Designed miniproteins, single chains. Designs and how they scored, part 42

Each design is a single chain, and the fold is of that chain. pLDDT is the mean over its residues in the fold that is shown.

## One batch from the design tools (miniprotein)

Design m1445
Fold by ESMFold2-Fast:
Structure m1445 (fold): chain A 98 residues (1-98)
Amino acid sequence: SEVEEAARRLLELELEIQVAATPDKPDPAEVERARALIPPIARETAEAIERAGDRELAEMIRRLADLLEADLAAGLPVEEIKARLRALREELDREREA
């Protein structure tokens, strides 16, 4: 399922961000790379959900991607990004169960 594939990609991204957030001398380039990946993956996830038939959830995720993009420009902490990705994955799981 496209929704399951999108959820898997979000989990993989969450793990990458978690590695980049290691307290001992985080590489700024790796943190920036992880941040830059979030909006594109969220938008791809929204497209998959829309194709699965949930336009409302897809629109919500696109709005979240736009907000994350703005927050990244403002220097949002990696821990907050991880929490938001986790919430997005939980929304995908709820959609799958409904």
Scores: mean pLDDT 67

Design m1446
Fold by ESMFold2-Fast:
Structure m1446 (fold): chain A 97 residues (1-97)
Amino acid sequence: MTEEEAERAARRVRELAAAADAAEGIEKEIHIAMLRIMAAVEVLALKNHPEDERARAVARAVAEALEAGAAEATDPEVAEALRAEAERLREAVREAE
């Protein structure tokens, strides 16, 4: 269950990251905003339930997907946004441990 949930979340992040990198103008802004919302939801889940192994597994998978997206991004704006959200989520995971 946890592994399936984590992989599904990671896949959506990878898809949105690629879409953001390929997009221009308002579409790029929308995809970046969606990625930020996904990361923020996982940060809030960890703050409310730091002992939840499922929340930690999903947060780690999302952070890894954001880091991979940042490394693959050709647009510096996308790379910077993804890296910032990954760092924030990694910090939330460390605080929950």
Scores: mean pLDDT 84

Design m1447
Fold by ESMFold2-Fast:
Parts: C-alpha cells; sequence; structure tokens
Structure m1447 (fold): chain A 61 residues (1-61)
C-alpha cells in the first residue's frame, strides 16, 4: 500500500534534484514527502525569477 506512494515521492525527489540514494532507507515516508515538497517549492520559486527579468520583462511571467 505504501510502495506506490514511495515511488511517487522518489520520482518527485529526483525531479527536484535530490539523489534518493543519499536518503537513508530508514527515513519515514512522511519525512521524504516533506523534503520533496520543500525542494519543489524552492525550484518553483527560482523559476519565478528568471535572469531576463531586467532585460526582457514580458518573458518573466
Amino acid sequence: MKEEAIKEIKKRLEEAGIEVKKIAKSTPIEVMRAIADSAIAMKEKEAEIPENLVATPPEAA
């Protein structure tokens, strides 16, 4: 029942640039989900601030 949730979290972690192998196998699934959510939020925040914000404002949104 938790195996599919673990796969989903693992995929999200990899998309966020976090290496799953560096996460201890004993880490609870809830902690892994929190890590994935935080990493995704940070990645989305960076995507909202493109370097072209100063040069080309229309491409910023």
Scores: mean pLDDT 64

Design m1448
Fold by ESMFold2-Fast:
Structure m1448 (fold): chain A 73 residues (1-73)
Amino acid sequence: SQSDIRSLAISRIQSHADTLIEELPSEAESIRHLAEQLIHDIETSPDTITEFDIQVDLGVLDLRAAVLKVTPS
């Protein structure tokens, strides 16, 4: 169901963000804030959530971490 897919998406985003924070603890707040925004978008979206949408969100977290690693706040 869409409810199950959304719950899985939220869990995957949280887990992935935690892994990135463990690798880059100085930027934990930036990564956590982005993860919260992505989770909120999943929770509030009226659209059908797909595996592709989840992969895009995980990629957005990876890109944020990569940018923060070379341009720290």
Scores: mean pLDDT 85

Design m1449
Fold by ESMFold2-Fast:
Structure m1449 (fold): chain A 77 residues (1-77)
Amino acid sequence: VDEAIRLLTESARESHKNGNYKSTSYSGMAIQALREGDLDSAIRYADESYRYSLENGDEKSARYSRESRDLILQTKR
């Protein structure tokens, strides 16, 4: 969980630097869901952050969101 939150925080920093506030917002929502133990919502919000980062050409933010999602999925298995 802590590592997934760290990755989403890095994703939010990168997207914010690039003016991609939609991705930043979804990363923040994913972090909140993780803190509440809602893994399903965290995965969905991380996927939305990833999608908006790709659409905005923010490859670094997209990689962090994807890595975080993969860690959350491993926790759920």
Scores: mean pLDDT 82

Design m1450
Fold by ESMFold2-Fast:
Structure m1450 (fold): chain A 103 residues (1-103)
Amino acid sequence: MSEEKRRAILESIGIALRAIGLLTEAELLGRALAPETRRLLEEIVELAMRALEIEDPEKLKRANRALRRALDAVERLLRDPTDQAALAEARAALAEAREILEE
């Protein structure tokens, strides 16, 4: 396995763990997540785990970039639930990640 592929796999795992951590923190702190925000985090976990099955390192890096943009946008939504631009960016980034995974 190349060093490049190993780093990309670790990034996919890191994205999944961050999203799981945000879901777990909300549960432990009794913080009510908006249903849409919860669904976005759950989809980030699902798609990041699916990305681990990508054999091509360049395709995996492209998927990780889309998933990272989605995660960053959801983190903005967690800080400001009224941020419609962050919601739109999260949805667009997840759509891009799905398209990459379906190639």
Scores: mean pLDDT 86

Design m1451
Fold by ESMFold2-Fast:
Structure m1451 (fold): chain A 82 residues (1-82)
Amino acid sequence: SAAERRREWERFEELAREAEELLKKVLELYEQGKVSEEEIKKLHELAGRAQQAAAAGDYAEATRLVEELTAYAKEIIKKAEE
């Protein structure tokens, strides 16, 4: 239903905002030389795939990809802070 799609979009938007904060921190660590270009490229790939899924109206897949991006960003931050 339209209401279910609306709720899926709202969940995606909320998680995307949380992911944006983590990406800002990863970018700061990258500027400090603590994150590799390969790690940044993988984050860009995940973000691009999530945007494509959202543009197609597949908010369930977009949410899954944002969760994967968030987990990967947290791993990068943890390694960079060691």
Scores: mean pLDDT 85

Design m1452
Fold by ESMFold2-Fast:
Formats: structure tokens, C-alpha cells, sequence
Structure m1452 (fold): chain A 90 residues (1-90)
């Protein structure tokens, strides 16, 4: 069984999303630069066997940063940020 983390950012009030990142429990950082003004942006990353928190982060063009740790949903007036874990069996 392989575990994946899915981070999804949904713009609600036309925020410009410039970057999304996922940092896995082993300290590896996965970065996707996104020059999108609004919409849905998602990134999927394999979770390593090393235990530790998975941290999702969204950076807006304004420099505002939203962070979520572990499986979580963060709702703000301008952004909905969802982090989920998905398991795939052999």
C-alpha cells in the first residue's frame, strides 16, 4: 500500500495563487509555482515511510501564506485549502 497526500487550493475571492508546497515528514519539500489568478490548484505527493507531519502551504501573489498540517480543511473568506491522505492498495 502506497500513501499519497493531496493538497488542493480553491480561490474564493479572486486571489492570485503564486505557489503551493507540500513538505513531507522526512523534510522533503515539493514545490509547484502557479501563475494563476483564481481557480483550483492541486498537487499530489507520495508520503514516505518516515514518520512525521505533512505540511501544506499556499502562497498568494500578495505574499500572504496559508498553512495546514496533516489531513485538514482550512476555510478563509478568500481561500479554501484542503489537505487529504489517499491510500492505494497493490
Amino acid sequence: TTNYVVLQAVGLTAPTISKITIKTGDGTEHVLDVPNETGVVSMTVEIPDTPGPTVGEVTLASGTVYTVTGPALLRTPDLLLIQQTVSVSP
Scores: mean pLDDT 73

Design m1453
Fold by ESMFold2-Fast:
Structure m1453 (fold): chain A 86 residues (1-86)
Amino acid sequence: LEKLIPPLKEALTSDDQDVVYRAAEILAKLGTPEAETALLEALPTVVQEKDEETVLRVLMAIKQYGNDELNNKAVEIVKNTYAEKS
């Protein structure tokens, strides 16, 4: 499972919105500390490089498939990253 996390983290920055969404879904479903860390570390880049629709889809996947702690941390990172972008 740990061997899948690096390519899934990379997939979060894909130009294909469906690939980004599926990567977020799989990482959220895995529910391991490594998968959660990969998702949270990738979120600032997703917010900076992707459109708002893609960011929303990633957050929806985390909300549907992840735990409350992961969801709360993800929302906080996204809010802080948007504030930094002004």
Scores: mean pLDDT 80

Design m1454
Fold by ESMFold2-Fast:
Structure m1454 (fold): chain A 62 residues (1-62)
Amino acid sequence: MVDDEEVAVALARIWSAIAKLMPDPEEAIEWLKRQAERFEAMGYTAAAEELRKDIEELEKES
């Protein structure tokens, strides 16, 4: 049985992939930050950390 947190981490990775396809990097970063805040508020800390790592990578490339 898959834990809800494992599903949240998988969703975080999907969201990051979608964000990388967005034409505006600033909009993509802001969108991912909102998703990370939502995961953290719901208690999915691992998913929030995964998104924050991807946000850092995008900001570093921008």
Scores: mean pLDDT 78

Design m1455
Fold by ESMFold2-Fast:
Structure m1455 (fold): chain A 85 residues (1-85)
Amino acid sequence: SAAEKKAEIEKELEELQKELERLIEDDRANYENLTPKELKIRQITAEVLAMNGDEEGAKLASEEKLSVRTISVRLKIAELEKQLG
């Protein structure tokens, strides 16, 4: 049913939000140790996200220095949130 699908999406969102929080903490702990190559990858990721209209993701990649993995989880959360309305 629609109610069951909504409940499943809400549960998945709760689990992904907890994972996102953990990943952000990990990224913050490690960002001082990023190599120039890793910083360049984050810059390119930010540019790609901006081109796709994901300004929040672009900001997270460039300014907050979050990893591709963390940004991928955020995008998955955004996709599931769109399914809820």
Scores: mean pLDDT 79

Design m1456
Fold by ESMFold2-Fast:
Structure m1456 (fold): chain A 72 residues (1-72)
Amino acid sequence: DEEEILKEQYERYKKKLSPEELEEVEKKIKEIQETWGVSEPLALRILLVLEALDDYDEELKEAILKAIKELA
């Protein structure tokens, strides 16, 4: 169920992206994987969470990122 939700959200996200934007998303996923040693599905979840946190405080973003990293 969670994988299906993530896949649906990612498909919607990709439909809105240009080829250049898609390349940037792939770079961000790889950067998250290298930085935190997480799998691609988890890195994608982290990216989607970060994109959803547009107006959130930096302290809250860091706390969420730390929590996600601990789940890796």
Scores: mean pLDDT 68

Design m1457
Fold by ESMFold2-Fast:
Structure m1457 (fold): chain A 117 residues (1-117)
Amino acid sequence: KKAIEEAEYLAAEYYAKRLAELGADVKVEDVKDPKYRKRIITQARTAILLRQIGDIVDLEIQYRRETDPATRERLRRQIDEQREKLKKMKETDDLQVVIEAEEDEELRERVTKLLEE
């Protein structure tokens, strides 16, 4: 399906450009190679999973330091919700994880529509 390949290309190109701007050893032109493109998407997914783990760790630290029962209950609920999100992400396709986490609404909509074709 050409639409899926186009969606992977748009996502990989966007991510490769952002990684290169941050000084990562990434060549944007290499996303024309499907192998390299899939590697960039997998690396993006891994970064998203690590960020999710970091958020959970930060909430756990706050929970351990909190003495107010109402705030602790709220933090515990947030930790449980974030753990469920992490579990779902681990079972979700790499490209889908990347697109669901994308803050650029225009790019997210463009890629999602291509995947639905």
Scores: mean pLDDT 79

Design m1458
Fold by ESMFold2-Fast:
Structure m1458 (fold): chain A 91 residues (1-91)
Amino acid sequence: TAKYLKLFGVSESDLNKLIEAYNELYGTNLTKEELLRKIALSMTREEMVELGEKINKADEEELKELAKEIHRRIEESDPSKIIPEAVERAL
């Protein structure tokens, strides 16, 4: 977690604001660690650094837009959306 925070380049305060915006927008209760894990699985190191820089510069409205972009990336790369269909086909 600390390693990903350093790679991401985002303060804990800004990360807390981001996760609050994400959870509010999508009706989720993700922890900071869960969100960071999902980001790390859906993005390259370079994309994470660029995202972190955007978060550090973002106002409250821009953070909501970034939360939407993060959600889009996570959903597109979430293997759980593919695995259940494969399991149903095997049954």
Scores: mean pLDDT 70

Design m1459
Fold by ESMFold2-Fast:
Structure m1459 (fold): chain A 84 residues (1-84)
Amino acid sequence: SSLSEEDREKLRKLVEKELEEIKDERAREMIRRVAAEVDGEYRDLAAMMAIALIREGKSLEEAAREALAFARELAEAREKVEAK
């Protein structure tokens, strides 16, 4: 509930731009796989997290694992708030 529709659209465009700047096909494929494993609203956030972790110098395996864990934690936190 932290992002407006306008902010979500800006995030989507930012992810697309950042992904185009990544020249390593293995990194791009990993980011696409992370995004594909995450439903809906958290997809672009997971992709951005993966991009940030790669730029921080983490391995592709570590970036994928941490980005997926981040997306799962966000989804679980939302379900717990809505269940109250």
Scores: mean pLDDT 76

Design m1460
Fold by ESMFold2-Fast:
Structure m1460 (fold): chain A 96 residues (1-96)
Amino acid sequence: EPLKVTVVVVEEAIDIRDGDIRALADRAGAAASAALGVEVISLAADTVTPLQARQLTREAYKKGWKEVALVIASKSGPGESVQAGKAALATAEELN
């Protein structure tokens, strides 16, 4: 069965310090896991890129996961997180 990816963008990650961004992403991931019942991967960094999102999506595919929530949190603002999320979804489509 193809890998299904749900992207969760954490907009509140802007203006948060390094330790707090990971805690925020972990909390969002726990909420996504509870709501969807799926595996979770977090991409939490000061700057997130499409390449990082693509790499994490390929790793989920290599693990044989059927469904995954990709939680993206960035201090660079929601625009970068949205572009990373689009790259993850495109990568899942390419792999399926």
Scores: mean pLDDT 74

Design m1461
Fold by ESMFold2-Fast:
Structure m1461 (fold): chain A 62 residues (1-62)
Amino acid sequence: SAELEALARKYGLSVEQVRKALEALRKYSDADLPLLARLLAHELGISVEQAEALIAELRKLL
């Protein structure tokens, strides 16, 4: 989708990586956000601060 492409460009990720992050957020919506941010930062190769910002953007799509 155009929204996932825009987020991929903004965070220097592939569309598949953004989709994977969205799926993780759906599964772990009740999890501790700092833990989720650290896990996504490691998996996506971005900073924890970037992962937190990405999570906030993706939550608007849920």
Scores: mean pLDDT 81

Design m1462
Fold by ESMFold2-Fast:
Structure m1462 (fold): chain A 85 residues (1-85)
Amino acid sequence: DESVKEAIEEAIKIIEKILKDAPEELQPELQKSIETLRKSKDLEEVIKAIKRAIEVVKKDEELAKKYEGELLRLETIKEYLEKKL
């Protein structure tokens, strides 16, 4: 499904953008989410990786506030992918 692939690619771009400004302690978890999104053949694993990235970003209040729009978009992508399970 091309729409699923496009949604995953958009999620990767958002997480990569946040990663550039993320504190060093959050970077490994965000990098792991990006790797799962790129390599996983399991849509359920992809959804879990997006959920984890959102949770990791929300642990830093300043980062979450700066990327509020991007976080809302990740939530929308997650919900869209959940409907495709």
Scores: mean pLDDT 88

Design m1463
Fold by ESMFold2-Fast:
Structure m1463 (fold): chain A 91 residues (1-91)
Amino acid sequence: PEAIAEEVRRKIEEGAKKLAEAFPQFKDEILSDLSQLSDLAVEAIRAGDSKMLEILSDGLERAAEFAKSQGIEEAAKALEEAARLLREAAA
């Protein structure tokens, strides 16, 4: 569980950094919101909360689709990878 939690945190932070670089006027909000989501994801993995893991995975997939629609491919990839890891942890 801990190795997956660390990887998910890394991927969300990578996506957050790329989004913040693309939208510098919203940098603090993006970093804060995705940091909070990262903390929730880590706690859900540790707790084995499959329902929360599914909700958070769905949210990250929507964030990745937004990033992709804006042409921020690296952010989209990182967030998609985080979502996939959360779906695997939910199983």
Scores: mean pLDDT 85

Design m1464
Fold by ESMFold2-Fast:
Structure m1464 (fold): chain A 102 residues (1-102)
Amino acid sequence: KPELKRVKVTVTENKVIVEAEASDPRLARLMAIAASEAVLKVPGLKKISVRVEGNRVTVEAEFDSPESARKAGEAMLQGVLDAAKKAGAKIVEEPEITELPG
């Protein structure tokens, strides 16, 4: 059974980073797509970077405001979780979202 092992969202001022680990590379790619699509729907996107390394995904985005970065983080987390559920994946560890002072 496919597994979403971890997903962590970190928001720091105008920046948001999503880190996810899947049981397999196909699920990792689906997570990367879901997070990227969520980011692209939030206004004020200045920069996006997507990295998929085997079973691991990192999506980094920079916005014009902290409010947009926070909304993007929430949307990215929801997008990853929805994609995992559609794939029939087990969520192993509790999803995490953290805001850090900039």
Scores: mean pLDDT 86

Design m1465
Fold by ESMFold2-Fast:
Structure m1465 (fold): chain A 76 residues (1-76)
Amino acid sequence: SMEEKIKELLLEAAKAIKKGDLEKAVEYIKEAIKLQLEMNGIEYYDEEEVEEIAKAIVERLVENPEAVESLIERLE
């Protein structure tokens, strides 16, 4: 399902953050956001805005390692 794919992408993003691969983390979060928008019936979106949101989310997660660990534990 799309919900399961979103969870997979969020788990991969969290793992990428732990490895220091922030570019991959941003890409996983971008794909998760796009799938969430599609699930909500949003067919058109600004890709640049999605990238900015994904970068902000990754920056916040980098500042909170405890949240990253909790995400991995919850999604595995």
Scores: mean pLDDT 84

Design m1466
Fold by ESMFold2-Fast:
Structure m1466 (fold): chain A 63 residues (1-63)
Amino acid sequence: SLEEERERAIEERVKKIEEFKKTGKWPGEDQVTTPVQRRIYEHELAELKALLKTKTPKEIAEL
């Protein structure tokens, strides 16, 4: 269902963002945080914000 697809997409993005926060590297990347990786992170965060209707704005901003 669309709800199940949305939940999976959110979970996948959260995991990738958390790994990036922890390691300073995007999953599958061998580079330390660069301007390019920062733009990728910002893009993913913006997409996550659009999907997270069940989370508070504070939680979304802290991701």
Scores: mean pLDDT 62

Design m1467
Fold by ESMFold2-Fast:
Structure m1467 (fold): chain A 110 residues (1-110)
Amino acid sequence: SATDAAIAHLADWIEAQLAAGRSVADIQREVARIYARARHPDLPADALVGDLPPETQQEVREIAYLIGLVMTLHLERGIPMEEAMRELVATSPEAGAALEAAARAIRAAA
């Protein structure tokens, strides 16, 4: 499914960021930046979250929260990253759409 493809892509990307020595908070900020830029390519690269349109602010907060939760489950509880993402999608259908949107933005930035 599109969700399964997004989970695989996000897991690979996050694992690469962790291998590069980035913190959970830095990875959350980077996903937020990539997503905001993909939604509003004409905005400055250094635009603060508070300067974004309200709908984009909400989407950025949701994506950053989900990515942070996945990394916390993986690093602190030993849950495989793809499994943690699948559990979130099973609990919240909205999480699937958010992960798909994040994966699309990351692919577009590559």
Scores: mean pLDDT 82

Design m1468
Fold by ESMFold2-Fast:
Structure m1468 (fold): chain A 80 residues (1-80)
Amino acid sequence: MTIMERVEELIKKLEEEVEKLLASSDYQGALRKLKEAKEELEELLKEAEEQNEPKENIEYIKELIERIEDAIEKIEELIK
């Protein structure tokens, strides 16, 4: 499995899991899944940089991390 295939699979699973958790008002579960996915993406980013993945792929992973950080912030605001 390529790094980008692993990234795509992770994001698909994350979106499905987070959507289900948010639908059931499990905000803490959603935050946990988002934080876990962020850590996994940060490890994948490190691997991508070490393996000299195309710059566009590295930038895409960075954008995904930023999107997850934004989602975490929005949910944390919601549970104040």
Scores: mean pLDDT 86

Design m1469
Fold by ESMFold2-Fast:
Formats: sequence, C-alpha cells, structure tokens
Structure m1469 (fold): chain A 87 residues (1-87)
Amino acid sequence: ASASLVLTDKDELKKVATAELSSMGLSKDTIERTVEKAVKELEENGEVDGITLAKFALEELGVKKISNDSGVLGAQLLFYAAAQRND
C-alpha cells in the first residue's frame, strides 16, 4: 500500500515527530536533531512524509544503509532505537 503521512505544517510536524520518536524510545538529542532536519526539509520543499522523517531519524542514529521500503524502514528504526537505548 502507498498510504503515507504527509505533514505541511511546522507546528504539527514538530508535535507528531516528537511524539512518534519519543514512543520509540529515542534520546532527546536524537529527536531534536531529527525534528530540526524535518523542519528544514519542510521549509525547502513544502512537505515532509513519514518515510522522509524515518530516514532522518535513522541518519541521526548513525545508520549507514537506509532502506527505501516503508516496512523495512520501520523495522530498521525500531532496531536502531533499541540499540541506542542500550548505549
């Protein structure tokens, strides 16, 4: 399926991204850096989708090989978030 969350409002993006990443157990610093990248993407391109947000989060977690498949992306994010929590 190709249904994706698309955010066009800066305040909604900050709220949704912070809530989702916090629920995954990411550190405050990782969440702040991910949200900052997402806000810049929104300011430059007018929108941010869930795949783009997940990719930014994985980049902040130091992941070198990021999938473009939404299901694999979700699994990668959960795996690397768990790894960060144990560091």
Scores: mean pLDDT 74

Design m1470
Fold by ESMFold2-Fast:
Structure m1470 (fold): chain A 80 residues (1-80)
Amino acid sequence: MEILKAKLENGYLVIEGKAPPNTYVTVAVFKDGKLVGSAGAKADENGNFVAKIPVDEPGEYTIKVYLNGKLVAEKKVKVE
């Protein structure tokens, strides 16, 4: 599983990734070690998922993806 892209759109951090087809993942976003927000996402039949988490300030964010409570992917992103 992997985080492919993360970009800021209309006040949301839009996170695109890959997981096993038809599985549910939890995406959590952190800033300065504090949880900013989290969202559930379902991977489609091709394994693609999208999660949208509201962010209200620029800065460095850490994105963590969990499957069945296990950390499976992590990515740092700078939001400007």
Scores: mean pLDDT 83

Design m1471
Fold by ESMFold2-Fast:
Structure m1471 (fold): chain A 73 residues (1-73)
Amino acid sequence: SKAEEYRKLAEEYQELAEKDPANRLDYTVKALQARGEAEAIEAEEKYGKSFGDAKRAVLQHEADRARAALEAA
């Protein structure tokens, strides 16, 4: 499923973050975004588009906050 593809993509980005410290921030954010999209797809399939859209909105704010926190660290 598309959700499984995004979960696999998130694992690949996490592995890249471990292997490439110079790009750790970018890969960590991409992993969070891919995991979030998998959750949004699952919510949309179970509860409908409005739940997927709401989950994506929350995840966008979380990704922005995570990026800012990682840049500050």
Scores: mean pLDDT 81

Design m1472
Fold by ESMFold2-Fast:
Structure m1472 (fold): chain A 63 residues (1-63)
Amino acid sequence: MVVERTVLVLVPAGSSDEEVIAKALEEGAISEEDEVLSVRVADTLRLGPHDFELRELVVARKE
């Protein structure tokens, strides 16, 4: 059975898809067994002098 889920990750603006995936793995939001199906910008945020992007990952896990 394949289970799909959506994960949101906050990253600095201009972060690559690879950096977003690495952060999600570091935070335990996804595992190495999860296949990343898509990565998109869900929102853009400004926190003081720094710009951030809220990135949406759709991941699938095969059981």
Scores: mean pLDDT 79

Design m1473
Fold by ESMFold2-Fast:
Structure m1473 (fold): chain A 63 residues (1-63)
Amino acid sequence: SELRRRGAALYAASGILEVAAQIEPAVLLQSGQSQAAADEAGRRALEASRRAREESRRLFEQA
């Protein structure tokens, strides 16, 4: 079903965003950005991952 397909895609996206949250802060620090900027980037990526995972769960519950 469409709900299952979209749920699976959002679950995969949440995993990618979780990995990005670990990598992006290190890249920003290497480029000369502040620790605060790096921390904020990591928080935003984790927030996006959490939202994608919550939406995935809702779609699976409706399927």
Scores: mean pLDDT 84

Design m1474
Fold by ESMFold2-Fast:
Structure m1474 (fold): chain A 59 residues (1-59)
Amino acid sequence: MDEALQEYLAKYPQILPLAKKIAEDQGKSIKDILLELFQLEEEDPLKANRQIAKWNQGE
């Protein structure tokens, strides 16, 4: 994985297990979910954080 992505995951360890759950439900790879979240962070870090919070609550 890209170093920036690894650093992001290290800061938010809860992202990986959430991405796994979403990937299973969506029929996508964990990498796809992580890339989508990383793109949100590129555009707007606040939106990325809200997406994570939503996954945490809604699972």
Scores: mean pLDDT 72

Design m1475
Fold by ESMFold2-Fast:
Structure m1475 (fold): chain A 79 residues (1-79)
Amino acid sequence: SKEEIEVAKKALIERAKKNNGYITLLEASLVLDELVREGKISPETAEKIYLALLPYALMNNGKLTLEQVEAILDRLLKE
């Protein structure tokens, strides 16, 4: 579980870096779906991450900053 969250964190951060320091909820969903297809994370891990990102994205017109993604996923890693 924690190893899968680390893989997802790296992929989401790389996507945000390519997008001037932010990622949309749609882009995050696509990244997570790709990681599931590649067998790198479970569907359960992808859903957990998506649900953790969702409330922050809804407050910011569908967008998350690199710093927000890091903070949210670091919190999941401490659980």
Scores: mean pLDDT 84

Design m1476
Fold by ESMFold2-Fast:
Structure m1476 (fold): chain A 117 residues (1-117)
Amino acid sequence: VEKLLQEAIKLYRKAAELLRKAAEYAKKGDIKKAKELLEEGAKLFREVSDLEDQLAKADPDRAFQFEQESSFARMTSVSLLNLSKSNVSPEKMAEAAELGAKLAEKAAKEYEALLKE
């Protein structure tokens, strides 16, 4: 469980960093680079969702929490992938990327708190 939690934290932290960079590139008008980073972020959310499914099986007492987080990560992955293929304004793209980054940071902090217990 602890090793899977550490890997999930690592993936969420990496996703947050990539999505913040995506927002910065979108604000600069480098939409091609922003879309590439959104696609990479989507892949990381998919990977962490798969790890959270493993966490739910490994820790029955917290299975509901991990299944819920896995579902949210899968939905976020799809949303980011769709955004990477969309023709939205740079401002809306940056806003959505920043929201994704905040979601990833929140999940990482929640799992860091579990490691301290």
Scores: mean pLDDT 87

Design m1477
Fold by ESMFold2-Fast:
Structure m1477 (fold): chain A 72 residues (1-72)
Amino acid sequence: SNVDKQVEEDIKRLKELLKTLSPEAVELEAISVITFYGNLGLYDYALKIYEEIKKYFSSPRLDELVKKILER
């Protein structure tokens, strides 16, 4: 679907940002993207982005954000 393509591109963008930005800047971008999908009710996609990015860095803020999205 178009949403599947967008999610894959958002994940790709976040991975590229990991090469060039500070962890704090990547965390803000990841929060923005995850919040966007969460606000659309696309919880599976928000979780997919979180699961992919957490392989590369840890963030208590992202952990708490995803917990809140899943609790609804």
Scores: mean pLDDT 83

Design m1478
Fold by ESMFold2-Fast:
Structure m1478 (fold): chain A 61 residues (1-61)
Amino acid sequence: MKVYSEEEAEQLVRDLVAILREMGRAWGLSLEQQLALARQLAELMEVPEEIIQRVLEALRA
């Protein structure tokens, strides 16, 4: 993935946070495991570091 609009970035953050929280709930993943998965998933999807940081901040909140 190359460039995201702000709307696309916001949607991607919401989707990743929702998926990771659902996985955490369903599979009993720790916060550390959810953060590690967020980094790995973002790397596979080639998302910018700014989006990765937004996902990590949302998961910690």
Scores: mean pLDDT 76

Design m1479
Fold by ESMFold2-Fast:
Structure m1479 (fold): chain A 78 residues (1-78)
Amino acid sequence: AIERAKKMIEQLEKELKTLEANRDKLDPEVYDRNIEFLKRLIEVLKEAIEKNMSYEEIEQKITETVREFAREDVERRK
């Protein structure tokens, strides 16, 4: 569980750095939204490691975070 969460954090941090490097090439709203998403996932995974969460708890937290972000996107387009 923890090892998988650590690998996901590493991947997300690499994606975050890639977005930051391409900030000038992206629409500001798209950039801000993508940065927010990656930061939320990283924080969720860091909390999961700190609290020694189970595989199922980590999966549930990721799913909830993704769903919340998608819901906000739908509301933003209204």
Scores: mean pLDDT 77

